# Designed miniproteins, single chains, continued (5), part 35

Each design is a single chain, and the fold is of that chain. pLDDT is the mean over its residues in the fold that is shown.

## One batch from the design tools (miniprotein)

Design m17187
Fold by ESMFold2-Fast:
Structure m17187 (fold): chain A 85 residues (1-85)
Amino acid sequence: MALSEEEQKQLEEAIEEAAQEDAEYLHSQGLSKEEMIKKVEEATEERIAYIENDPNASDDEKELGIKLVEELKKKTIEKLEELYK
């Protein structure tokens, strides 16, 4: 499924905001950077498995969902690295 340029920009902004909120929340837990990154990676793997096993989603919808989850993971880790500076 192809997104419009406006929808892509809105998704990028939403992912950036969600990543910032998730990173700040995780940082507030007082765990080490390594432990927080591991939690983000584990949550990402679980979300991908859920998407891949959805019988109601098309292959295109699954591919898009996985890409969005991977981008959220990447951005969350980047924000965590900044917070643990």
Scores: mean pLDDT 79

Design m17188
Fold by ESMFold2-Fast:
Structure m17188 (fold): chain A 95 residues (1-95)
Amino acid sequence: SVEEWQQQAAEDTRSMPLRFAAVSTANMLYAAGLISREEADRIIKLVNDGRYGEAAEMLREIAKGLEAMAKNGVTGSAVFAAMAQAVADMLEERA
C-alpha cells in the first residue's frame, strides 16, 4: 500500500546521515519533477551553511504541497512527502 511505502521511505531516510539525507532527498525531488533545480540547490545550500531551521521550513512547505497532490490523485507524491517530512524532522532536531 502507499501507506507502507510512506513508512518505509521515512524510516530509510532517517537511517541516513543528516546532510546525505537532505542532499539525496532534494536531488530526488528535483529528478522526479516535483521541485525546481533552484529549490533543490537552495535546500542544499541552507543545509551546507548550517541553516537547518530554514531548510526544514522549505521541506515542510514542499511536503504540504506534495500531500495536497496525493489527495488530488497523484498517490506517488505521498511517498516523496514522507521523505521530505523525515528530513525536516532530522534538521529541526539539530537546529
Scores: mean pLDDT 87

Design m17189
Fold by ESMFold2-Fast:
Structure m17189 (fold): chain A 87 residues (1-87)
Amino acid sequence: LDEVIERAKKAGFDEIAELIEALRNGDWEKVREALEKLVKYFLEKEGMTEEQILAFVEHLLDRLGLTPEQRAEVLELVKEAIEKYKK
């Protein structure tokens, strides 16, 4: 899992940077867009499972020092994006 997460971070650098910037600005529409791009990348290019994507995002949010409320909102958006792009 850690190896896959590190690869995803390197390959999805722009999407991760966009997500962090949107979170800092409180721009939830851009957070949603960045998460959709990132989830699509993980599903289509890395072949990650839903569980792996959720685990990755949870670890990322831990590093960003978000509140429990913000973390819950991001995870909800991730689940929505997974359902949208799941085939």
Scores: mean pLDDT 74

Design m17190
Fold by ESMFold2-Fast:
Structure m17190 (fold): chain A 81 residues (1-81)
Amino acid sequence: SAELEAVLAEIQALGRNLDSLSGEELRARLEAILARARTLDPADARTVATHLMSLVQEAHELGLLSEEEARALLEEAARIA
């Protein structure tokens, strides 16, 4: 769907620009993406959740998210996936 494509494009853009984002900005955008994923059909929501989990782990490894912040986001994404 066009909405799925737009959300996936946003996740991809965030991944490319992690060095330009603060941890607070990144967390807010990831939380917004999770909220949008919950409004999608289950298959599209799972696709978004899977890509978002990868981005969260990368952001944590780069020091943009704390262990606690990354865990919370991964747990929410896992509930969708």
Scores: mean pLDDT 86

Design m17191
Fold by ESMFold2-Fast:
Structure m17191 (fold): chain A 75 residues (1-75)
Amino acid sequence: SVDERIEALLATLDPETRALVERHLAEFRAAYEAGDYAAASAVLRELDGQLSPADRALARRMALLVAEELDRRRA
């Protein structure tokens, strides 16, 4: 499942980074689900500024998985 794939990626992060990414992914999901793509993009930009390049790549992958799941449910 998407949740299992995201959990596996989160497990590779240190605890503080994991908590930060989990919080921002929840905000991203809420905005994207509401159709507020501007707010969803803003959440990702804020998160990107707080992460290393490697963690940023992982967070971007997780955000894409969330968006793909929501798009599939909306269709």
Scores: mean pLDDT 85

Design m17192
Fold by ESMFold2-Fast:
Structure m17192 (fold): chain A 81 residues (1-81)
Amino acid sequence: MSPFQQLGEELLAFKEEAEKELAALGEKDPAGVIEEAYEEALARVAPLAAEARSREELVALAERTLALTKELVEERIEALK
């Protein structure tokens, strides 16, 4: 499996669990919360992606995007408690 395929599978697994948790906390649009977090993560990583020179650097930026997405979603979950 490629690193990008593995990261995609991790994102899908995280999305499924996060959507369930957000819905359980009364969120009306769990998918929208995750999509907003992902867009914010992409926006923060985009300037670094423009400077990427290797596949390894692109994989590292993809990993950073996923990690930041998880962090932003977890912050929103905490705010709903």
Scores: mean pLDDT 81

Design m17193
Fold by ESMFold2-Fast:
Structure m17193 (fold): chain A 103 residues (1-103)
Amino acid sequence: MIVVSSGKDAKIVTIVVNGGVEAAEVARELAEERGYEVSEAEEVKDLPGTGGVVVEGMSAKEAEELAIEVAEKTGKSVSVYGTDTKDVTKGAMEGEPIVGVVV
């Protein structure tokens, strides 16, 4: 597992899991358990086979820790993008890379 982080904070992050909606549901459940406001898991329309969630109020460090746990539980790579949108696809395509976890 390789972890890359910019350390940059964002008010809204899009978490993309390279395993479809079922894998992104793991990210949703973990964010909700940690007390974050999180969207429903959705397919990233412009990235076939990926799913994502939008999470509010998460620091760069918290996003890194969550991305690592999602990657460990799913066996799938995870990317986190800082964004100003609650749209999963737009956040994944236009957001600024904050964290990458490669399995």
Scores: mean pLDDT 86

Design m17194
Fold by ESMFold2-Fast:
Structure m17194 (fold): chain A 86 residues (1-86)
Amino acid sequence: SAEEEILARLREEAAKFKGKFTVTIEGEKSEKDELIILSAKGLAAHLGAEEVELKITRTEEGKTTVEVSFKLKSGPNKELSFKDEE
């Protein structure tokens, strides 16, 4: 199914993340929380982040707010992620 295929791809990408992951969920639980978490981990792996802080807030109206912060590897410039080699 399309749902199983999407979840499988997200799990593969998320598995590439080797850093520290912190998640906070406030409000009503949703099945979509797993997709959000896996997506954040996958993006973190792509960015080479060493830490991720994810906050999911759901209002009574059912609106979901996602806040994500990526801490990049400590290089010569953390913001710009400059290469240390050649």
Scores: mean pLDDT 72

Design m17195
Fold by ESMFold2-Fast:
Structure m17195 (fold): chain A 103 residues (1-103)
Amino acid sequence: SREELIELLRRTIELLQKAAERFEKRGDTVLAKSYRVAAEIGQEAIRLIEENAPLKEIRRQVVFLGSTLTMARMRLFVKGIEDPLTDEATELAAEAERLLLEM
């Protein structure tokens, strides 16, 4: 449902904001900024849903969020960093994309 999709995206955004704050606290300003940008992509997806934008546009935005998180996970892997918040956010974004396929 629309409400379930918005809730998944809100949870994803919260995890990304928490991850950004943790990266900022350890002095990784580049990762912190990257995660804030990912959160903004998620916020834009919610805006499109709330404004009843075309389904193709909503799906494109959610796919963009998922791709951004996949790249973030690859960067963490290369740096030898484990981040459970990134893993959970990636799973929630994938679930949001699955719900969109049923709409």
Scores: mean pLDDT 87

Design m17196
Fold by ESMFold2-Fast:
Structure m17196 (fold): chain A 111 residues (1-111)
Amino acid sequence: MSIEEKIKEILGEERYERLLEQVERIARGEKVSFEEMVRESGVSDAIAEELKKLLGLPSSASKSTVVRDIAIYLLHRRFGLSHREIGERLGISETTVREILARIEYIEASS
């Protein structure tokens, strides 16, 4: 089972579709904040804790960090954006994008 399928299972169909709509907006070049993604997707504290465990994030990570990492993963795997393009869309360094994807890909390969 892929990391995308595990994310969908934890979020549920409705929250996953809402999050995917925000990621698609980013892929189209729209400016969407991580705080807006948290609000629109309806990620609860309990869901965020399970996603942190799945994504190898520390317990101190914010909901914004959780949705950021999911957005990076989906932009790369589902929308085919490069590390550089994702960095430009999200206003983060290409190095940070590579580090996040390397962590998620390592978890996926080890599962």
Scores: mean pLDDT 87

Design m17197
Fold by ESMFold2-Fast:
Structure m17197 (fold): chain A 55 residues (1-55)
Amino acid sequence: HMEEVLKRKEIDEEAKKAGDEARQRATQAGLSPEAIDTLAEAVRDFVRERLEKKR
C-alpha cells in the first residue's frame, strides 16, 4: 500500500534526523567510531519505534 510506504519514509526521515543529531553529539564528546555508530543506531530505532506506536 502506497500510504504505508510514504508513512514509513516519513518515520525513517525523522529517525535519521535524530540519529544524525546523536552522532554529532557523540562525536563532540569524543566517543569512538564504533560507539558513535551504536548510539546513532539505538536513537534511530528508539525514535522509529516511538513514532510507529503513536497509533
Scores: mean pLDDT 77

Design m17198
Fold by ESMFold2-Fast:
Structure m17198 (fold): chain A 62 residues (1-62)
Amino acid sequence: IELTPEQFEALRARLDEVVDAGEVVDVEVVRRILKELGIPGAENLTDEEIQKIIDNGLKKLN
């Protein structure tokens, strides 16, 4: 998954907001955020690849 540092930071900020709001971070939620950020190929990411983004993001939010 090739994200620019800027896109990765924006994704992490969005994930932090979702977690802080008490919402469940799902593959669907992350895919929507990636599309909102205009990340090329976001729709082509597998559920497995998105899950790895979630795992990495949540690990850092802990």
Scores: mean pLDDT 71

Design m17199
Fold by ESMFold2-Fast:
Structure m17199 (fold): chain A 93 residues (1-93)
Amino acid sequence: AMRERLREALAAAERLLEALKDIVTAPHPITPAMVELLLSDPELFERAVEELLELGKLDLEEIRELVRENRELAGGFGAQLWAVKEALERRLA
């Protein structure tokens, strides 16, 4: 079901944010704008959910090392993860 898929994506986002909490910032000033964009663009939202589910299949320590090695991208990645999590929570409410 659509709700089950969104719930799996939300769980993946929560696991990634917890695993990366010392590397990426959780809330970000741009997050509300990103959430509204995700909710208004079905293609962008679907792509974000699909990418998040694929990331959720990877080893969390490997993802953590990759983000650490690419620190210049860490802030943007964290903002995107938080925005997708918020969009998923709104879709599941």
Scores: mean pLDDT 74

Design m17200
Fold by ESMFold2-Fast:
Structure m17200 (fold): chain A 74 residues (1-74)
Amino acid sequence: MEELEELALVLQEVFGLSPAKVNAIISKLVAEGIDSVEQIAETDPEQLAEKLGISRGTAEKVITAAELILKSKA
């Protein structure tokens, strides 16, 4: 749960996504059983875009945000 909160923060502050869009992304991640930044970082951008119903470009931002969080923890 905390990892997805951190992901939401990075998506808003670093990538400039709106709170509404970020909330939708987080809700879809939880619905798909994706609850860790490690799992997100391991997912293909095209697969993530398809699962969440978002653009590939948005999926790439989500994956990059997850990678940034993983580097901060490693």
Scores: mean pLDDT 81

Design m17201
Fold by ESMFold2-Fast:
Structure m17201 (fold): chain A 55 residues (1-55)
Amino acid sequence: SKEEELKAKYYTRLAKEVRAFVAANPDATNEEVIRRAREIQDKLDAEYKKELEKL
């Protein structure tokens, strides 16, 4: 479905952005990585919800 395709897209973007952060910040603590991952997830969740309204 369009919803499943959209969800997969946002999960892929989340994984990519978290990996990019870790690659750019190899000395980051686990707490910093988790906090950043939550910030990225919140941003992407908001964008995902907006795209869902267009389906």
Scores: mean pLDDT 83

Design m17202
Fold by ESMFold2-Fast:
Structure m17202 (fold): chain A 66 residues (1-66)
Amino acid sequence: MAAEQMKKESEKIYNETLKESKAAKTVAEVSEITGRALRQLEDLGSSEGLRKVAQVAAAKIQEIKA
Protein backbone atom coordinates (compact mmCIF):
# COMPACT_ATOMS: atom_id res chain seq x y z
CA MET A 1 0.00 0.00 0.00
CA ALA A 2 1.48 3.35 -1.09
CA ALA A 3 0.78 5.17 2.19
CA GLU A 4 2.58 2.47 4.22
CA GLN A 5 5.60 2.61 1.90
CA MET A 6 5.80 6.40 2.26
CA LYS A 7 5.65 6.09 6.06
CA LYS A 8 8.45 3.49 6.10
CA GLU A 9 10.65 5.58 3.79
CA SER A 10 10.01 8.69 5.90
CA GLU A 11 10.92 6.80 9.11
CA LYS A 12 14.16 5.52 7.52
CA ILE A 13 15.16 9.07 6.55
CA TYR A 14 14.25 10.34 10.03
CA ASN A 15 16.23 7.57 11.78
CA GLU A 16 19.31 8.12 9.58
CA THR A 17 19.10 11.87 10.20
CA LEU A 18 18.77 11.33 13.96
CA LYS A 19 21.85 9.07 13.97
CA GLU A 20 23.94 11.48 11.87
CA SER A 21 22.83 14.48 13.94
CA LYS A 22 23.99 12.75 17.14
CA ALA A 23 27.47 12.41 15.60
CA ALA A 24 27.55 16.02 14.31
CA LYS A 25 29.89 18.38 16.18
CA THR A 26 29.15 21.72 14.50
CA VAL A 27 26.09 23.76 13.53
CA ALA A 28 27.25 23.60 9.90
CA GLU A 29 27.22 19.78 9.97
CA VAL A 30 23.70 19.73 11.46
CA SER A 31 22.50 22.15 8.76
CA GLU A 32 23.96 19.97 5.98
CA ILE A 33 22.41 16.80 7.40
CA THR A 34 19.03 18.50 7.92
CA GLY A 35 19.03 20.10 4.46
CA ARG A 36 19.58 16.76 2.75
CA ALA A 37 16.87 15.06 4.82
CA LEU A 38 14.38 17.89 4.19
CA ARG A 39 14.84 17.56 0.41
CA GLN A 40 14.23 13.79 0.58
CA LEU A 41 11.16 14.20 2.79
CA GLU A 42 9.73 16.92 0.52
CA ASP A 43 10.03 14.50 -2.41
CA LEU A 44 8.04 11.96 -0.36
CA GLY A 45 5.43 14.53 0.71
CA SER A 46 5.94 13.75 4.41
CA SER A 47 5.03 16.87 6.39
CA GLU A 48 5.29 14.94 9.70
CA GLY A 49 8.79 13.79 8.77
CA LEU A 50 9.79 17.36 7.93
CA ARG A 51 8.55 18.55 11.34
CA LYS A 52 10.42 15.79 13.21
CA VAL A 53 13.69 16.44 11.37
CA ALA A 54 13.44 20.19 12.02
CA GLN A 55 12.90 19.51 15.75
CA VAL A 56 15.95 17.20 15.91
CA ALA A 57 18.10 19.85 14.20
CA ALA A 58 16.91 22.61 16.54
CA ALA A 59 17.62 20.50 19.65
CA LYS A 60 21.10 19.48 18.43
CA ILE A 61 22.01 23.08 17.52
CA GLN A 62 21.00 24.22 21.02
CA GLU A 63 23.18 21.47 22.56
CA ILE A 64 26.18 22.56 20.46
CA LYS A 65 25.68 26.25 21.35
CA ALA A 66 25.18 25.56 25.06
Scores: mean pLDDT 78

Design m17203
Fold by ESMFold2-Fast:
Formats: C-alpha cells, structure tokens, sequence
Structure m17203 (fold): chain A 101 residues (1-101)
C-alpha cells in the first residue's frame, strides 16, 4: 500500500459509479453517480458496517468481508483490505463497477 501523499492523490481522483455499485451504495444514502475515491472508500466502509461485514485486524486495518455478497461475486474476491485503496480501485475498474473521470 502506498502511504500518505500517494493515498491523498488517489483519494482526490473522481470516479463514476456503475448502476450496480450505485444501487449498493444507495443503501447507505449515497445519491450521486460521481464521487472521489476517498468518498467511495468512506461509503464502502459505511455499507460494510451496515451489513456487519467490516472487521479490524490486530494492526487496525479494516477488512471488508465480501463472501456471499453481490460485491464479492462481481469482484471475484472474498475480502478487501480497506487500507489498500489502490488495489480496491483497480479491482473495481477491472470489474466494470467504476470508471475514472
């Protein structure tokens, strides 16, 4: 995971949500089609908390359990390390769930 400066640059990038990801984030009150990566990570965390799927490791890193979820099915993964923003963004782009603006 890239640290502070690169994470801040990445967090400021604007992405457009697919219909599927927009529907998922709408469960936690998100109503826009475009948001920053930082906002996206916040709303994924809120969605995970609402669904009892956010866990914290011994190092304090947030782990999103995607097993048995539509998100896990779409991404082909069982978990997301919420501290690895670059890997999450790349996976979402590859799955067609977001596009860079």
Amino acid sequence: MMKTLQDEELASQVVRLSDRLFALLSEVGFQRRELTVGELMTYLGLWAQKNGRLYYGEDGRGILDTRGTELGRLLGVDSLDMSNVEAIVQRLIEAGLIELV
Scores: mean pLDDT 79

Design m17204
Fold by ESMFold2-Fast:
Structure m17204 (fold): chain A 75 residues (1-75)
Amino acid sequence: GMSLGEYIYENGIKNNDLADQGQGYYEMGVEYRRQGKLQMAIDFYTRSYDYYSQSGMDDKADQVQRLRDEWRAEL
C-alpha cells in the first residue's frame, strides 16, 4: 500500500503542483524519522525544502529547513 507521503507526492506529480510534491516529501521525511532512519528523513526534508522554495512557499520552506537542521544535529 501507498504511504500518506507517497500519495500526496503522486497527486502533486499528476497535477503538476510543486507545493503538493513538497508536502509529499515532507510527509515521507516524517515517516522515515518515525522509523529512526534519520539520514533518509533529512534527505526527504531537503527535497521538501527545494520544492516549497520553487513554489514560492517560503514560510513552509523555512519551517522544513529548521526541522532538517534540528534532526541533522541528532546524527
Scores: mean pLDDT 85

Design m17205
Fold by ESMFold2-Fast:
Structure m17205 (fold): chain A 69 residues (1-69)
Amino acid sequence: GHLEPAKELYEKGYKIGLEKGKEALEKELEKLREYLLKVKKAEEETVEGLLEPFREGGEKGVAEREKLE
């Protein structure tokens, strides 16, 4: 596939959100979205589905990071 398995993608998002915070997570998510849309020519609906695990993991990572502030 174009992305890692859902579990690995979730864990990658979680780590980025936890270590680098919300802005870094949003930047990486946008980069992955652009790659899928422009390079792989995927439809927007398909791209959002593929990125959902990364987004969910990242949001949890950001929430944990905020607790450590």
Scores: mean pLDDT 74

Design m17206
Fold by ESMFold2-Fast:
Structure m17206 (fold): chain A 82 residues (1-82)
Amino acid sequence: ALDEIVEAVENRDIERLGELLKTVFGLSEKEAVTLVTAYGADPAALYERLADIAEEMGHEETAQRFRDLAEKERKRVEEWLK
């Protein structure tokens, strides 16, 4: 489930990502569209938002995983700039 989201983000497949967010997180269509729009600008920001949502839902471990993914994505961008 989470691996599918990571693959969609890495493939920059915003359509698949939106569907996975609805299926895996149970997000509304409006919430999924908003996050997919944020992802188009910054995948790390998307992971931070998903972490916040998971934390609000009481899924502390899932939230931590998304925060780790956000940090990893920021480091990836740094490597591309060097």
Scores: mean pLDDT 73

Design m17207
Fold by ESMFold2-Fast:
Structure m17207 (fold): chain A 110 residues (1-110)
Amino acid sequence: STEEIITLIKFKAAVDYFEELVEKAQKGEVSLEELKRAIRSLIDAVNELIKVLSKYPEFKDYVKELKEIAEEAQRLLEDMDSGKITKEEAVERARELVEKVRKIVDKIFS
């Protein structure tokens, strides 16, 4: 459906934006607040995709992977907000999230 296609396009755009922000963060070109906003945007896009795909039993394994990614991203935000991790540790964890979401994008769009 049109709604499903739009959700997939938004998901890909959110992953591309997150990847770009993480690369800039590794170069010291991004504030902690900009990184947090990018992570929140990623969580929102992942949760929208979960809602769409959860209607279809054939996508249950993708839904599981997406839920795990959303939980990891949420934990990263909480650790950043509480000051539990350094900015360098936050950037490294965000880089690991880029690798995980990129693999899902590649599976869906390849």
Scores: mean pLDDT 86

Design m17208
Fold by ESMFold2-Fast:
Structure m17208 (fold): chain A 72 residues (1-72)
Amino acid sequence: SVSVSLSLTADGKPVVSISSSDDISYQSLITIETDGRKIYVAVVGTKSNTYAYRAIAEEDGKSTEIASGSYS
């Protein structure tokens, strides 16, 4: 199994934490800025073709999780 967590520091920097029972083959962090909101998407894949993702949005110094999931 694989899981990913994503949070922001007080300085607005994304922090990604990964937990996996298998070797990681892919990881990516995507940042999108639109209309005063920043969206961060973390995606992790393993050598066993399992995947996890987490997305958060930041607006006015507040972060909210907008999506998360896993696939195998």
Scores: mean pLDDT 82

Design m17209
Fold by ESMFold2-Fast:
Structure m17209 (fold): chain A 64 residues (1-64)
Amino acid sequence: SLSEEMLREIELSLLRMKGAIYKRFGDKEGAIEAYREALRFAKENNAPQEEIDAIEAEIKELEA
């Protein structure tokens, strides 16, 4: 069985991929919302600070 940490990493990867897909297709608002969802999940599930920082950087870039 997968560990809770592995399940967290898989879910976070899927949420981040959702943001990347919206960004790729030019849906800036969809990308921001998806990355904000990923950020919320990351913080609530104690993701590594490096991952949290990376998601925050993506949001900041999209909002610029």
Scores: mean pLDDT 85

Design m17210
Fold by ESMFold2-Fast:
Structure m17210 (fold): chain A 92 residues (1-92)
Amino acid sequence: MQELLDKLKELIKELKEAKTKEEILKVMSKVADVLLEIIKLLYPDKPELIKQAEELLKAMLEQAKKMSESELKEFADRLIEIVQEVIKLLES
């Protein structure tokens, strides 16, 4: 778990530094991958929950692709706040 939380912290820094839509989307995809791995560790016996999480993360990335660079930057900033709160909850 801690290794995945540390990876999320690194990806949040990368997301804050991302300048272009392509860079933001690339880092968001990596964040989604790590979040899914965390969900699999927390709920290994709940395949339907894991599947729902995977589909929600895929839907998030598809919506992000349709955004302008400015909209995507605002969306990324909100995602950073959410992920930071998730990290705090999992470290407490």
Scores: mean pLDDT 84

Design m17211
Fold by ESMFold2-Fast:
Structure m17211 (fold): chain A 55 residues (1-55)
Amino acid sequence: SELQKQVDELNSIPVKDLTLEQLQQLSILEHKVYIEENPPSEYKERLRKVIESLE
């Protein structure tokens, strides 16, 4: 997707070379990609297990 392409391009830049603005943009784009694409079932299942362990 277009959003994924933008995320990949920003991720290709070393973290030390990213500005704070670019880091914020990356976070927003990553969040949008995560929401736009169905969340991985394995990740969600593992997250639920972790929450259960914390209870």
Scores: mean pLDDT 68

Design m17212
Fold by ESMFold2-Fast:
Structure m17212 (fold): chain A 105 residues (1-105)
Amino acid sequence: PLPETPVEMADAAAEGNLKRGAPRILTATWKALFLLLSGEIDAAKEVLVSVLGRTEASVYELLAEALRELGFEEELVEKIRAGDLEAVAEALRKLGREINEIVNK
């Protein structure tokens, strides 16, 4: 069964990674990065709000906060806060590798 929408794809992947022992903040941040790059901005913000508990910030500010908590380099965090989609794509690749290392130990 293949997901039909980016939201369904992100939900399926996140659920699978959580069941395999990936931390909630890592999985939620990866899901938000994927949704944002897929154009699902409101869905990305909802995911970040659910783990950070903040509603009064842009998706890019929430994403930067989550990545800073995860120990990402400040230069990358600042680019994401500014809305740099290339930096968002780089963070998605880095988090995807980290999740794979955790769940495939």
Scores: mean pLDDT 79

Design m17213
Fold by ESMFold2-Fast:
Structure m17213 (fold): chain A 70 residues (1-70)
Amino acid sequence: SMAQLLAQLQRARETMLAILERQGVDPAAAQEVLALMDQAEAAVRAGAPLSQIQQLIQQVTDALNAALSG
């Protein structure tokens, strides 16, 4: 359901924020990850297709991995 997806995204956001702060990630890289997360949440709220939401979540994961690797 949308409520379950939004709750999962919110918990993921909180976890990501804690990781980014703890690791001292570059502000620009951190902002990119958070902006993609905002896009994923907006897509869920707008009722976008699950395939689009999954693609956005993958982009968040890729951006987070890149930020943590720099």
Scores: mean pLDDT 82

Design m17214
Fold by ESMFold2-Fast:
Parts: structure tokens; sequence; C-alpha cells
Structure m17214 (fold): chain A 106 residues (1-106)
């Protein structure tokens, strides 16, 4: 399986200031490179890349602790991109059928 994890780093003003990427395997490398290119095109610098999720998690904790930064994680598995944003203050709405995932790669 190709596994890629992307962590978005947000500053105290809530703006994304950078990203960390972890990936495992050759196919995951290509996907991580595409994600890095997309992030850079969106004005988000990729601060580091790791080959293990453990190194990523350690670096994220160290960075967040030193800089007081909120961290959001994105997980990719089996060719599907799943974005989960953890923000305080969004009451869990029911999925009201208006949002089937709009990213489809076939």
Amino acid sequence: MAEVQVVLLQGPDGRTVGAFIAYRGEKARELADQIEADLRAGGVPVLARYDTPEELAKAVKEFAEKHGIKVTRIEIKDGEIRVTFENDGLPGGRGAGAASGRTRLE
C-alpha cells in the first residue's frame, strides 16, 4: 500500500504557514511529490519530508510545542485523499447529502 501523510501547520492567526509530508514506498513518493507541488502552488512551503510517520509525528510535536502552532492532518490511503480538519467550534453537522467527495481520480 502507498501511504502518504500531510500535516498542515497553522500560525497563531490561523493561516497555514507550512507543511510536513511523510510517505512510504515508491508509488507514495510520486504522490507526495504531486502534493508538494500543489501545496507550493497554493503558497504553502513544504518544510520537510520524512520516510516514516513516526519521524513526522515527532517533528510535528516538536515544532508545534516550540512555536505554539495548531496542526491539521491529511491522510491518504489506497489512492483516496481524505482531508480531516480539526477546528474548535464547528458543531458536527449531519452530512446532508450535498457533498459527495468531489475529488475523483479514475
Scores: mean pLDDT 61

Design m17215
Fold by ESMFold2-Fast:
Structure m17215 (fold): chain A 55 residues (1-55)
Amino acid sequence: SLQSQIDALTAQIDALRKQYGEARSAGDDDRAAALSAEIDAVQKERDTLLSKLAS
């Protein structure tokens, strides 16, 4: 279902945010930048599904 996909993407974003925090704490700027881009991509995918659910 759309709801299950949204829930899965939300969990993925939460996991990526944790990894981003760890990368920042370690001073790994390249990894932090890559994770930031991945978070943005997953958020856009989730927002697309949320838009469909709201319609």
Scores: mean pLDDT 88

Design m17216
Fold by ESMFold2-Fast:
Structure m17216 (fold): chain A 88 residues (1-88)
Amino acid sequence: NNLLQQAQQHYDRGLQILNEWISNNPDQEKMNKLLQEINKLLEQGLRNNDLATALLQISKLLEKAGLNEASQHFLQASRLYEQYQQQQ
């Protein structure tokens, strides 16, 4: 499914940007807290079969952190995954 492939591509790019930002940030305690919150949202999304909502919430967290490019990729992944689920 093309929508699922596009969602995965945006997710992967968002993760790459996030990981690079984390690696370059001197505040590792703050970075660990952000990663824990992201992982919690992903686990909740997988458990509830609502990954689109999890990706949307991660996008909002990243926007608040000033990671606008990563946030946009997670937002697009959320929208594409939601469209994919609506076709099922």
Scores: mean pLDDT 84

Design m17217
Fold by ESMFold2-Fast:
Structure m17217 (fold): chain A 97 residues (1-97)
Amino acid sequence: MAERAALEAEIARLKENGGSAEEMRALAERALELVRAGVATPEQRELAILLLLERGEEEGLRLIAERLAEEGREEEAELLRRAIEEKIPLEDLEIFD
């Protein structure tokens, strides 16, 4: 819990003051550890998903989907499985289409 609260505070700080891609990546890696432990917040889970998509790590995304299904979050698990199948690279994401 303390680690989760500290990570949330750091994310908020970087959003307000700006941060490097390296700093955001480090926070995403910490978020991934919390997801694997089953204690991540939705925002931390989103950062972990973005990191795994950037790295093309299908196994990590499948692990998150499995955890979501175990928690009864079937819709979120299904969305992650679709992201893996579509292999959408971050650089090809167009928000306004």
Scores: mean pLDDT 63

Design m17218
Fold by ESMFold2-Fast:
Structure m17218 (fold): chain A 94 residues (1-94)
Amino acid sequence: DEEARRQAEIAAELEALEKQLEKAKKELEEMLKNGFDKALVDEAYKLGEEEDFEAMRKLGEELDPESQRALNRAAFLGASKRIPEALAQARAAE
């Protein structure tokens, strides 16, 4: 009973995070399509994978708010690259 409730809460949190990742990916793809600097996006993604959030902050500190959002989305995707796999694995364990 309590176990089923805990699993439902974890599944709901993972699904919410998966939806946030999909939204971030689509928003970033639209920015790239409109000519945003891919090299900055690639660097931000790499810094996110390395969890170097201080270097990520410095990369964006002199940029406009739209560019800062794009870099933050890229870093979030890099840092969160295993979350879709973790959700799929949790669903497969049912």
Scores: mean pLDDT 73

Design m17219
Fold by ESMFold2-Fast:
Structure m17219 (fold): chain A 72 residues (1-72)
Amino acid sequence: NIQKEIDGALVLIALSLTLKYDPDATVEELVAFVESLKDISPEIRKAVIEALRNAKSAEEAYDLAVQKLDEL
C-alpha cells in the first residue's frame, strides 16, 4: 500500500505548507486546493476532502485529515 502512504503524506505536506503561508484559509479553500491535486489518487483526495468538510476551522481540518488518512 506504498502509493496510498505516499499520496497521503504528499497531501498532508501540501496542507501543512498551505496553512503555514495562509493560516486563515477557509475549509472551502482547503477543499478546492486538495481537489486541484490531480496527481494524487482519487481515493485519497476523496477521503481528505470528506475529513476537511467535517471540520469547523482550518486547524481542525488538518487534524481530521491526519486522522482520516491514518484510518486508511
Scores: mean pLDDT 80

Design m17220
Fold by ESMFold2-Fast:
Structure m17220 (fold): chain A 62 residues (1-62)
Amino acid sequence: IVVYYNSSNPYDAGKALTTQNNLKKTLGDSVTVLPIVDNDPRNPNSQKDIDAANEQLKKLGY
């Protein structure tokens, strides 16, 4: 299971961390929470986050 949150929003990033911790307690390694952003030129790491998300999806067979 993969859950995405917009990493360019600090509020969503904080919620993603809390959700990841709660889901991992219940579902263990079957849950991956990944930061992803739209092509936002205000976030220089957006492409890096997208690449990381794509790598995880590839590991899951997508």
Scores: mean pLDDT 59

Design m17221
Fold by ESMFold2-Fast:
Structure m17221 (fold): chain A 55 residues (1-55)
Amino acid sequence: GPVEIAARLSKANTGKELPREGAEAAVAGDGEKAGELGGVSPQQARGIGIAARGL
């Protein structure tokens, strides 16, 4: 589902796989929370979430 896609996209694009809570936050559109949990920028986390949801 989108949460698994977000975690894998983060690893492919940043080298860091988002933890489940971070991937869930990214898919929900909370880039700041996803970035904090995943160690990536809020902008990168937001982009990953949008891509995982299919734009």
Scores: mean pLDDT 78

